# Designed miniproteins, single chains, continued (3): the designs that were tried, part 65

Each design is a single chain, and the fold is of that chain. pLDDT is the mean over its residues in the fold that is shown.

## One batch from the design tools (miniprotein)

Design m10240
Fold by ESMFold2-Fast:
Structure m10240 (fold): chain A 71 residues (1-71)
Amino acid sequence: MAAELRRRAREMTIEELQERMANTPEFSPERYRLAVQLVIKSGELEGDVMDDDQVETMLRVLERAREERER
């Protein structure tokens, strides 16, 4: 998953990611993925590349938070 999100982040500009995120429903899996893509993109522009383990950890935290909120 981390590699796919990194690829998508590279294919889109920060502006495009922000626009898509604004048009995505709250608490959807897609919104969480867009948020992670924005963090990856911002880091890469600053030269502070997140490794795949850090990206995967963020995804797991967001997914767990979503599951807890559904209960």
Scores: mean pLDDT 71

Design m10241
Fold by ESMFold2-Fast:
Structure m10241 (fold): chain A 94 residues (1-94)
Amino acid sequence: SVDEALKKEARSFAEGALGSAQKAVEETDPNKAAAYSTAAMLLAGMASVDKSPEILRLLAETYELLAKSAEKLGDHDMAERFRKKAEEYRKQAE
């Protein structure tokens, strides 16, 4: 199935999401930061088909970094949404 194929790549997608989110935090250009955040969200979505605790922890870390990037850009509403999503993934991983 498509879901089984995605699960084989889920770790790679989760690691890619975390990497893109890290770049979003470090980027000083708001447009480039937004592009990295978009890439991180897309990759996180693909990884999220795997509900293993390891993948869920990587997704939680990804959304914590996305929240930090949103705060740096002055988007407090988006930062709160990302923090909530990170907490949800953390709870699912426990």
Scores: mean pLDDT 87

Design m10242
Fold by ESMFold2-Fast:
Structure m10242 (fold): chain A 78 residues (1-78)
Amino acid sequence: SADEELLDRRLEKFKNMVDEWMPYLTPEQQERARKLLAEVEETVEEAKREGTVRSVINAMFRMIAYSGELYVLVRQSE
């Protein structure tokens, strides 16, 4: 569906951000970044399973929160 395509595009963008920033993180921060990626992937799968507009909106807001967590990790590595 169009909603699933939107979620997949957003997830791919998040994966690309993690990959791009990974070389700038410590080993401990890399582990946290991989855990955040796994949580984002689970959030996307839950939204696809529920199949409601509300679940998609909630998943999008959670992805924004997770990208903020990644930003904090990158900032701490400076």
Scores: mean pLDDT 80

Design m10243
Fold by ESMFold2-Fast:
Structure m10243 (fold): chain A 57 residues (1-57)
Amino acid sequence: SKEAIDRFAKKYIEIIKKMDPEGVKNNIPLFIKELERLGASKEQIDELKKTAEEVLK
């Protein structure tokens, strides 16, 4: 459902914000793939990617 996708998107963003850079590098491809599988929007996937980029700076 859309509500479940929104929940998972928010959860992954919060997890990424708390990870170290190595953890982000290892997990971001898996989180993106899972959101794509669930049918997340491009905007939701882009937000997750931006959050990962901020942690990796």
Scores: mean pLDDT 84

Design m10244
Fold by ESMFold2-Fast:
Structure m10244 (fold): chain A 64 residues (1-64)
Amino acid sequence: APSSEDQLLSEEQAKELEEFVEKNPNPSKEEIEELARRLKADVSLVTLLINALRTQREVEKLKA
């Protein structure tokens, strides 16, 4: 059921975002826009979160 959320993304939306980045670590603008539409989230917010996840993944790769 829909509930008022103070979070930038719901837990389900965040999980889907992480899975998307895992499958496609370098998404196109079109792919980002489609994901944002699917998540019902702002494109700018989704873009920032994808970039943050990509940076985190690159840092982990460099440490390995």
Scores: mean pLDDT 73

Design m10245
Fold by ESMFold2-Fast:
Structure m10245 (fold): chain A 71 residues (1-71)
Amino acid sequence: MMEELKEILREIAELNAKAANPTEEDRKRYAELNKRLEELLKTHTLSEEEQKELERFAKELLEEGLRKREA
């Protein structure tokens, strides 16, 4: 479960890095990933520790995505 959530967050972060010029495919992918994320969160109860882990991971991905976008 956590690995699945992390993979979704990673893909969302990559799409966010492209935010300045999103294609129609990028928009569809973003919507699909958000739907999957919501479904997983509804079916799996995250502990406070797991939430902190995901927040940290998401922050790291956003930082990486911004660097990739600038490169």
Scores: mean pLDDT 73

Design m10246
Fold by ESMFold2-Fast:
Structure m10246 (fold): chain A 76 residues (1-76)
Amino acid sequence: ETKDIISKKDLTEVPTVELFSGHRFSVKSLLEHIGKQIEKGEPVDPISKKEIDEEALKHIEEAIKRSEEIREELKK
């Protein structure tokens, strides 16, 4: 699967993260989805419906920081 299920954008052109379920998501679209679910108190994987554990959340946060750093470097 080369397309993000949340945004339907090509995964090869954006930073991605793999959740415990083995599904790969765009970091940006996954963060937006999780943000909305945290407001409701139920952050879950949109595919497997598995609860996103603290380890996976840390991985997502690290991937976002890395993505921002790469983006800043590319901007010079």
Scores: mean pLDDT 59

Design m10247
Fold by ESMFold2-Fast:
Structure m10247 (fold): chain A 64 residues (1-64)
Amino acid sequence: AGEKAREGAERAREEGDGAGAAASAHEQMLNGEYKAAEFAARQAEEAGDRAAARVAHISALKAK
């Protein structure tokens, strides 16, 4: 399961909410879902929030 988090990350990207995308990556990290966390990190990058994208990528790495 990751559909709700994926939708949240995509919505955050569309709204320019990098922090929301990073929060999605952190939630997927807690679930051990590396690929979903990495997807959310990319949404933070697309939102243009470089600091949030960095935090999200760290969350994805911790899911491994």
Scores: mean pLDDT 74

Design m10248
Fold by ESMFold2-Fast:
Structure m10248 (fold): chain A 82 residues (1-82)
Amino acid sequence: SMKDLAQKVKEAMHKIQENGVLDPVKVSKAISVLRAQGKWDTIEKVSEIIIENHDDPEKIKELTSKVAREAGVPEAAKLIEE
């Protein structure tokens, strides 16, 4: 559901802010780009990757960028990688 997705995004962003893993502003922009293109399944996958791998910034960056590129949104991948 949309409520469950919103909660996962909130948890993922909280993990980024707490652990300094990625730039929260850039990750927020990447999610906004995915949302604008209706990539709800991609947003869920990205959020789950962040939550699962919260202590491994390299793995988050690699896996979330890959998922964004495979979804056809290289702009989101670049925001995550920068």
Scores: mean pLDDT 85

Design m10249
Fold by ESMFold2-Fast:
Structure m10249 (fold): chain A 106 residues (1-106)
Amino acid sequence: MEEIDKLYKEHPGLTPKADDTRDVYYLAWQLVIAKLTMEEHGISEETFLKELAKEGMPEEIIEAIRKFLEGKISALEVAELLVKKGYNVGQLKDLLNKALQKAAKE
């Protein structure tokens, strides 16, 4: 999903949550989609991470996402951390979509 507007329309803050399973690969895929959306729209990594922090994401997860965006770790490593912290696909989609939408408005 390249367009943030299209991503928001297809996956608004409340996702359909068709899959209740904690799928590490699907979580990793959501992180990749977010990175591509940021690149397509020129969204600042720091602005995006600040919006994630405002949505209540823990600092350790934000730091892992920063390292992923910088190419220092894989999306799968971040996804494994998210699973350990009790995140599911729907929660991650909601947080990422809200952060992307707010960061794009700055």
Scores: mean pLDDT 74

Design m10250
Fold by ESMFold2-Fast:
Structure m10250 (fold): chain A 76 residues (1-76)
Amino acid sequence: MVDEKVKEAEKNMEEIQELISKLKSTAKEEELDKWAKEAQKYARDLVEKDGVDLDKATLLALKYVAEKAKEIFSKQ
């Protein structure tokens, strides 16, 4: 359920922020713009399709970006 994912993201906020900070320091601006657009689309889909509040959708979008950052760093 969406609420369980939101609580998980809130609990892991510190890890999410660390991964995003690392991403911003290592990624090119073009890649950051691409991920920002993907995060915006992900948040929009949550609001429009799943009826998620904007604040919760934003938190889940940040988690999504952090997960992508982790995947990218694992392939380097």
Scores: mean pLDDT 75

Design m10251
Fold by ESMFold2-Fast:
Structure m10251 (fold): chain A 63 residues (1-63)
Amino acid sequence: MEVKIEHEGEKKVATATIGDITATVTATGKSDEELKEEAVKKALAMMLERVRRALEARRLAEQ
């Protein structure tokens, strides 16, 4: 897992990468630690949702 923080003026952009999943969060006025945590949570949620939906979609698509 890789997390990067980039500065875009007064905004901060955090990008979290887990395998082939990439999640980006942009915020103003938040600490780097808070932004990293939000990006990681988003990436993990996307990975879990992908797995769950793949299993359900296969059943629905083959009906």
Scores: mean pLDDT 76

Design m10252
Fold by ESMFold2-Fast:
Structure m10252 (fold): chain A 95 residues (1-95)
Amino acid sequence: MIEELRKAAEEYLELYIEYYELPPEEQEALREAVEKSLKKWIEEFKEDEEKMKEIIEAVKVMSEALRLILEGRREGREEEGIRRAEELAREYEAR
């Protein structure tokens, strides 16, 4: 699970960097901030398997939402990508 959390967070981070078109200096600062947050979450929830799974799932859903927006942007249809991301978020919240 810790490895899955780190992979999910790294995937989200790469998509976030692409979405905001962050310069290298901001990318480095963001990576350091994310690593610090991951260490705190791991220390807090390392014995709570259910909570760790919830966090991993939430991060994966956020990554998929960003991926839909970025895919739409690349096709010149960012608005359609945003609508698909909003639908995904709504479905996730309804479960």
Scores: mean pLDDT 81

Design m10253
Fold by ESMFold2-Fast:
Structure m10253 (fold): chain A 120 residues (1-120)
Amino acid sequence: SKLEEIKKLMQEIRDKVIEFDNLLRRAVETGDAADVEAAAAKLDEVMALLEELYEKVKPYLSPEEQKRIEELLARARELAAQIKAALAAGDLERALALGREFMKVVNEILGIVQETLERL
């Protein structure tokens, strides 16, 4: 069912966010280009899944919920670009701070989706 697809996608996003956090921490500890690249790639995977989640859940959202998620997605895209720029510049402390804010935005998106599903 569509509901089962959305729930599975939400769990995949949660798992990939944890992987992103672990890879970002590793990149900061090692400073290795390969670890930096792995963190950036995982960030792209999370962003792609968030876009897919929005398209799948959109028919069930109120106009106000749609607007809120679109604002959060725009913020997530901005943060993702800033994280990549910080990683490329070797500004690892900035990348960690931005990564923490990115994870908060993702959790807020997942929270809105979860509340929407509970009303169905």
Scores: mean pLDDT 90

Design m10254
Fold by ESMFold2-Fast:
Structure m10254 (fold): chain A 85 residues (1-85)
Amino acid sequence: MEELEKVLEEARAAAAELHNAATEASKAGDKKMADYAKAKVAEADKLLQEAGKYGQQGPEYVPKMKELAEQIKKLAEELKAKAAA
């Protein structure tokens, strides 16, 4: 159970980081950057909700939750890279 909780916390942390990066990108960028950031936030929120649902189903879904957490992390990296370019 601790492993499941750890992966869900990692997914939540990744989503929070993406939300923070999106806020900064929206403040520093133009409308196109703000729209891009909004889309990435929506996508990350969907992945986080999916991870939460798998967590309710049981520890056998930990590998899928881990993949979702990694996808959220990748979205945050893509957003940061786009904002830095």
Scores: mean pLDDT 81

Design m10255
Fold by ESMFold2-Fast:
Structure m10255 (fold): chain A 91 residues (1-91)
Amino acid sequence: MRMTPEELRELLTSFMKATQGASKDEIIELLKKFIEELRKNQAPQEMIDAVEDTLKKLEEVDDSDKGKIAALLTGLAVHLVGLIIQEELEE
């Protein structure tokens, strides 16, 4: 069954809180778990694709480049919020 916009917001919020103070390796593990939860809950494929793309980009980033890691996570959060709003509007 399709996740509600509220459930998607809660899942995203939980993920973002978990990434605070996390290392690159911990964030990679959190992204993999996030993808599993999205798949398990039949989230829109576009959301799953966005998280998978971010995971691939993050794996290529140097662990010392905190700015690039933060930019990728912020970009993902903004993109996912946009997709959740689209689902909420049924568009």
Scores: mean pLDDT 81

Design m10256
Fold by ESMFold2-Fast:
Structure m10256 (fold): chain A 110 residues (1-110)
Amino acid sequence: SAAAARAAAEADIRAVESALLEALVRVRALADANPELSPEELADKLLEELRRAAAAQGARILREEREEDEAGTYHITIELETAAGGTLRVTVTVSAAREIAADFESTLPA
């Protein structure tokens, strides 16, 4: 049914979000344990861990972007397609002060 298909797509998105949040927690712990790591090195490790978490959930990476702004903040954007056809955009920032923040935006298939 359409309702069952929608519920499956929503469950897939939540599973991917959970895996990405776990990856984020791991990188935050790594940052706390390793004060010598630069914001750039943390951004690289974060991108690696997010790619791994997405792949483990069967999500396909549609787009991947990393940029440094004038304040020295690294912006990572990953756009994903889940197995059930939903999409997820993850935006993560690593500040010059090594603060890590994330935002998630999802869209269900039509």
Scores: mean pLDDT 87

Design m10257
Fold by ESMFold2-Fast:
Structure m10257 (fold): chain A 92 residues (1-92)
Amino acid sequence: DNAAADALEEEIRPEVLRLATEALRALEAGDLEAAAEYARELGEVVARAAARLSPELAAAARRVGEGLAELAREDPELARRALRSLIEGARA
C-alpha cells in the first residue's frame, strides 16, 4: 500500500465525491454537457494530485477525465455506472 497515494486520495476525496455526484445528477437530469464539464473538472482534480506522485499518472488522470466527459455524451448509461462506482469508492 502506497501511503503517499493514500494521503493524496484522502485529501481530494471530498472534491472528487462532490464533482462525481454533480456529474451523476446532471446525467439523471439529461444535461449531458454539464455532466461532461463536471467529469473534466474531476479529471483535473485527480491529475493535479497525481502530478505530486508522477507526471505520467497526471497525464493518465486527465485522459480518463476527458474519456469520461466523452462517455457522458456518447453513452450516458455507462457514464452513470462509472460515476456510481467512483462515488461508492470515494465514500468507502
Scores: mean pLDDT 83

Design m10258
Fold by ESMFold2-Fast:
Structure m10258 (fold): chain A 62 residues (1-62)
Amino acid sequence: VKEAEEYMKKQVDEGLEILKKEKTTEEIIYFLKLALDNVKEAAPEATNLIKYLEEKIKELEK
């Protein structure tokens, strides 16, 4: 995985930990879906980041 993708994954993880303290699971899922759509539009080549976001959404949805 490229360094930029690893950095973005870390930012997602840190952001999720903060959001989990302040927001509901439904709000976090909404935010992640929005972020996923943005990544797919802006950087479709970031397949590892896209899969990571999809997995995080799936974990929260059960």
Scores: mean pLDDT 76

Design m10259
Fold by ESMFold2-Fast:
Structure m10259 (fold): chain A 92 residues (1-92)
Amino acid sequence: MEEELEKVFAEIEKETDYDKLIELINQARDLLIQMIDEGVDDEKIDEYIAKLREAVEKALKNLTPEEQKKVRIEFDIQLALIEIHRVMKKKA
């Protein structure tokens, strides 16, 4: 999971295509949710969310202003989904 997530971040940073960038952001979300399900601690998840945010910000420089706005909205939605999943995952 962690190695795959780092690879997705590297791909995001270089992405110039809007649709592909959205696909990569969704892939990162799915991997983060899987890590939460596997019991990775909140501090580690927060570190990866910060890295994902940095990767997305770098990719935005390659997009039009209209696409940048759409990516920011989609990214905020994906972050909200990750947080909802974390809240629903209670400690045994």
Scores: mean pLDDT 84

Design m10260
Fold by ESMFold2-Fast:
Structure m10260 (fold): chain A 66 residues (1-66)
Amino acid sequence: SSMEEELKKQIEEAIEYFKSLENPDRELLEKALERAKGLLKQAPKGSEVEKLLEEFIELLEKKLEE
């Protein structure tokens, strides 16, 4: 669907954006993580969106540990 394609692009862009940040704001990371976890609960099992959200969550959690 067009909404799934838009969401996929938004997640891919978000991953690249957060990867580029050396010392991101903790509040920004926490808000992004909360949103990503919420979206993951609604993502179809085995979808590309689920895989991208899992990657995004791992990235954000790693940044929060820095």
Scores: mean pLDDT 83

Design m10261
Fold by ESMFold2-Fast:
Structure m10261 (fold): chain A 60 residues (1-60)
Amino acid sequence: MVGDIYRAIKDVPKQNDETLELKVGDEVEVEEIIDGGLWKVKSLKTGESGIVRSDFLEEI
């Protein structure tokens, strides 16, 4: 949930200015739960924030 660390389980391409690009194994911190399985997360690798589908993430 918010504040928890998750890991990307697949590569996520950058689709628009609001989305975050991730590679498999990248760790993110959940900043906000938006809707329909969309989360705003911050990449721990790059420090960038963006929107990602929660089904592409696994809790660690």
Scores: mean pLDDT 79

Design m10262
Fold by ESMFold2-Fast:
Parts: C-alpha cells; structure tokens; sequence
Structure m10262 (fold): chain A 109 residues (1-109)
C-alpha cells in the first residue's frame, strides 16, 4: 500500500490521503492542512472539501467515488486502467482524470 501510494503524483497522493482521513473521522481543518501541505490547486482543494462534506452526510457523490476509486487502485484491488475506466463513468471534468492518465503513460516509458 505505502509503496504504491508513494509512486503516485503528489496531487493524487493527497487525494488518497484525504479519503483515509475522512474514513478516520478527521476534521475539516485537517483536510485543509493536508491540501496546503501537498500544494494542491484551488480547484482540487475545493473538490476535496466538497467530497468531505458529501462523505460526512453519507452521500456517495461523484467526488467521493473518485477518492474511493483511487484508494482501491492504491490497495491493488483494481488496475490503473480499470481505475481510469471507472473514473470516466463519474461525469467529472476530464482534468480530474488527466493526472492519472499521464502518470500511467510515464510508467510505460
């Protein structure tokens, strides 16, 4: 798990870690601190904060599902290609998928 997580782009590492924090009952402040530590863009910070609110309300939103899919990939339950296919079905902007697509292409080089 930790070795696979460390190989991801820093932005995707933050996404997976945010989901772990949410599952462990973390506060909003802890999620915001994680986003700042990992240097996330404002758009990605807003996405994580929205996922946090959705998760607390028990809502399985596209953003919550996005984080869950990334964690399943890091745990080795699905391949990177399977993760991309599942992410494409969520209806999120393509730019949420691009970092993972670019990273997978780099792994082939």
Amino acid sequence: YEERLSKLPRSLQAMVLAYELMKNGASLEEIERLAEKYGLTDELKEAILQAYEDYKKGKSSPLVKYLEILERMVRGEISGEEAIEELRKLGLPKRFIIPLEQWLEEQKA
Scores: mean pLDDT 80

Design m10263
Fold by ESMFold2-Fast:
Structure m10263 (fold): chain A 70 residues (1-70)
Amino acid sequence: SMEEEVEKLVKKILEAVEKGDELSFNGLLQELLDIATDEQLEKVEEIAKKKLPPEVYEELSRQIRAAKAA
């Protein structure tokens, strides 16, 4: 399901951040933005706020907001 694919991408994004893999982070985030609904992106943003460093969370939040505005 799309929800399972979103959860899989979120897990991969968290792993990429822990590894300092900026290229994988950006690619996975773009995939997430392509498939996730606005409601799913809001849940992802809440998870990211709790799990990611503030600087990485701010970047993720900015890209989600830009995608929603498009």
Scores: mean pLDDT 83

Design m10264
Fold by ESMFold2-Fast:
Structure m10264 (fold): chain A 85 residues (1-85)
Amino acid sequence: SDVETILEFLLQHKDYLLGLLASHPELRQMLETDPEALAQLLAERLPEVPEERAQALHDGKLSLPEDPFEALVENLKVYLLLQRR
């Protein structure tokens, strides 16, 4: 499932993401104490990112949002599209 793939990504990159989410203390705490809930929250935001936008980001045609949380959502959309074969 998308939630399981996101959870694996969060746990694999935990130290990096804790730094990235320093400006979002509630999300940072969720990553430390309940990463499954954060994975579910991120999965719920994925439909807001169109596949065309994710493809354009992957192709370097668009820049990621400046907000770390929104950038994480868009990066995860790209990551999940690349996992579908």
Scores: mean pLDDT 81

Design m10265
Fold by ESMFold2-Fast:
Structure m10265 (fold): chain A 80 residues (1-80)
Amino acid sequence: SQSLELVSYFVQKLKAGDETALRIAQAAQALADEKGLERVTVKELAERAGVSVATLYHYVPDFSVEHLTAIITALQLTQA
């Protein structure tokens, strides 16, 4: 599953201290809590994370609710 691969990828990046992955994951969680993932745009996620759209697509090549959910799952698995 691409979603499971994305969870594993973000878990690995977050454990390695990748600050860009952390900002993307935190931004996705915040936007999910504020308005729901179905209403989140690529531009809004990039702006909230403080990254370019190109950088966001490097971490999340296929922008979907399932993939944003996978990133949030990875964040929750790595947080205390």
Scores: mean pLDDT 86

Design m10266
Fold by ESMFold2-Fast:
Structure m10266 (fold): chain A 70 residues (1-70)
Amino acid sequence: SLEEQERKALSEIGNLFDEAQRALAAGDVERARELVEKMREILKKSNLSPETKAALQERIDRLEAAIDAA
């Protein structure tokens, strides 16, 4: 169902966020960037609402800014 696809996408993005934050904390900037790219691809292919996509894109953009500052 669409609802199940949305939950799966949110769960996958959430897990990748946690992994990317851990990679950044460990100084693994390359790994953190790879995880950001994976999150963006999942978001692009997801059936999430435009509002949810915008909110997640903002969070990913903030994480990318933190990676660039590292």
Scores: mean pLDDT 86

Design m10267
Fold by ESMFold2-Fast:
Structure m10267 (fold): chain A 70 residues (1-70)
Amino acid sequence: SLEEEARKLVEYAEENPEIEDEVVRRYITEGLSPEEATLLYTKRLYKAVFGREPSDEEARELHRLMQKLR
């Protein structure tokens, strides 16, 4: 389920804080919107954990679920 996948992304993010640091750096240097930065972050986590890039729709839903788990 997406909820179980979101839980794994939260766990991975807590163990790998450098991913958030990379996305924050790109947010600042590339002038990304908050929405673009959120999608980039979620997609980077998902690819690291599951080995594929999620769709934008999957990434938005995963981010929403991750927010509920934090």
Scores: mean pLDDT 84

Design m10268
Fold by ESMFold2-Fast:
Structure m10268 (fold): chain A 90 residues (1-90)
Amino acid sequence: SKKDKLGELLREMNLKIIEIFEEKKFSDEDIEKAKEILGKLQEAILGENPASDEEILRLLEEAVEEFGKISKELKEVAEEFKKKVEEILA
């Protein structure tokens, strides 16, 4: 299903972000901010009341912006995830 595909992409994104945090030194504040953003996406996609496609896309745009404030590599992961989600929702 669409939800299953989105959930698998979110899992892939989480794994890539964990790898980045393991390879590079980040502040606890930056790690917490990234976890908050990922939590919002998880609730929107996999939560009890999933968000609309439009809301998911808005949250992904927010993720790109917020991750971009933390690091270029995190921004690139968020942009890749957003592109793949857009392809599923098209």
Scores: mean pLDDT 83

Design m10269
Fold by ESMFold2-Fast:
Structure m10269 (fold): chain A 81 residues (1-81)
Amino acid sequence: MLTELVKKLLEEAKKIYAEAKKSGDKAVIEKALFDLEIIRGMLLMVRSLAKLINDKEALELAEKALEEIDKMIEELKAILA
């Protein structure tokens, strides 16, 4: 369950990121950053839950997904700067 949730959240984040990169439009990128921060928050909650219930597979996937989303956010912020 948690593992599948992490995969779904990461796939959604990748779609949002790809669309923002293609658009180059500031308003689209700003909305993408907002949506990615929401997904990041959800992943932080999943990571905390995985630690609590000792789900090592979900924890490792959540940590990897957070690293990928942090990179996406950083790249989009750089475009706006």
Scores: mean pLDDT 88

Design m10270
Fold by ESMFold2-Fast:
Structure m10270 (fold): chain A 91 residues (1-91)
Amino acid sequence: KKKEMLEKLDKFIKEIVEKYPNDDYALSTAIQAKFMALFFGKEVEIKSLEDAENILNKLLDEAKPEELEKLRKESIEIGDWITKKVHELYE
């Protein structure tokens, strides 16, 4: 179901770039929160930067060590993909 996760993440990136143009911290934090939620199979609405930070903290606190290691590997794998998607939206 990686394709479904990436599809939802792509849609979210397009939405968040429109909401926070040129705010790298807000964009990065919101995208990370959405990615982690999708990775853990959770549906979350990110309405603010504070929501994104709270989601990240909650997911990190609730995750098992094995889940965090898998998340870390997946984050490395798709980090470049996320960066490319964000850059494409500024063209």
Scores: mean pLDDT 74

Design m10271
Fold by ESMFold2-Fast:
Structure m10271 (fold): chain A 55 residues (1-55)
Amino acid sequence: SREELTQQYLEELDRRIKAIVDDAKRNNWSEDELSQKIFEVVKQLNEELKKRMAE
């Protein structure tokens, strides 16, 4: 269902964002680097969600 897909999306987004924040802290990423990485992850998850919705 759409609700299940939304829940999976939110859980995966939370996991990936936490991993990015941890990487940023360890590697002293700039604000621009962090923002770009977050943008890339959101874009990737949106494409994955679209594919699941098309099935």
Scores: mean pLDDT 80

Design m10272
Fold by ESMFold2-Fast:
Structure m10272 (fold): chain A 75 residues (1-75)
Amino acid sequence: QDELLAQAKALLKEILAIMEDYLAGKISEAEAAKKIDELLDQLHTILQQMSPEAQQQVFEELGKVQKEIEEMLKA
């Protein structure tokens, strides 16, 4: 479970980095969408293997990532 949690958190950080690159104009919308879809598929697979307690920790991290994206959109 700890390994899956670490993998899920790493995927969320990668999604955040892709969003930052997209909003900064460093990558195209099509490239960002493709990369995010691939990462979300991986995250979904990992979440299905996790306990409810570990899933809750991932959802907390997702909430933090969402807040950071909202912060970037305000700038």
Scores: mean pLDDT 79

Design m10273
Fold by ESMFold2-Fast:
Parts: structure tokens; sequence; C-alpha cells
Structure m10273 (fold): chain A 77 residues (1-77)
């Protein structure tokens, strides 16, 4: 996976794990260790490609989401 594709899957998985929660692009960026601009680009590319709500590599995405979720909990707590 390219860095952008990996980020797209991580963002998808994180949003899926936090369904119904108010997650800002900044919070997602901090949780994943990327810039807010990178998250914005990933979300835009996913919407343009119609890739919303279903990660292609579920296991890798879930591992990233678990790490991101713990980091996000620290940022929001």
Amino acid sequence: LSPLERLQLAVLALRRAHAGEDLSQREIAEALGVSPAAVSRALRAMEEAGIIGHPRDVEEALELVERARRQLERLRA
C-alpha cells in the first residue's frame, strides 16, 4: 500500500470504530501521527473514489485503529 492508501484505510477504520462519535480531522491526525492536511487529503480522495465505510485490508487497518484509538483517548481525556 502507498502511504496515502494506508492512511485512507486507517482513517476509514478509525471512523468505523468510533461510529457516532464526533471526531475532528485534527483528532484523527494526532491519533495517527500525521498532519491534519494529510487526513483532509485522504478523506477527499476516499470520497472521490467512492471508498467509504469499508477498509480493503481489515486486519492492518484494525491494528492501526487500535493504536490510534488509544492515542485519541489520551488526547480527548
Scores: mean pLDDT 63

Design m10274
Fold by ESMFold2-Fast:
Structure m10274 (fold): chain A 91 residues (1-91)
Amino acid sequence: MLSAAEKAEAIARLRADLEELRARGLLDPEEEAALEEGLRLAEEGRFEEALELALTAIARALIRRGGPEEQADARAALAKIEALRAEKAAA
């Protein structure tokens, strides 16, 4: 599914997102731990779980502490993630 280059890029992007949000002071300890766990899962090749966990943590951090545009985008992203979870649970 993902090439080795695509996997490396996804991991690099998650690390960059963690560093950016940490530098901006937007992550609480629980959100930071969730994003670090997402990186661990991605390194193990569990990309779907990694992205769901990491993107949920990022979205929640931005909803609570981001700017107005970031909050709107994060709410839309979180709603999509929650819809996908509900769909999987119903299957």
Scores: mean pLDDT 76

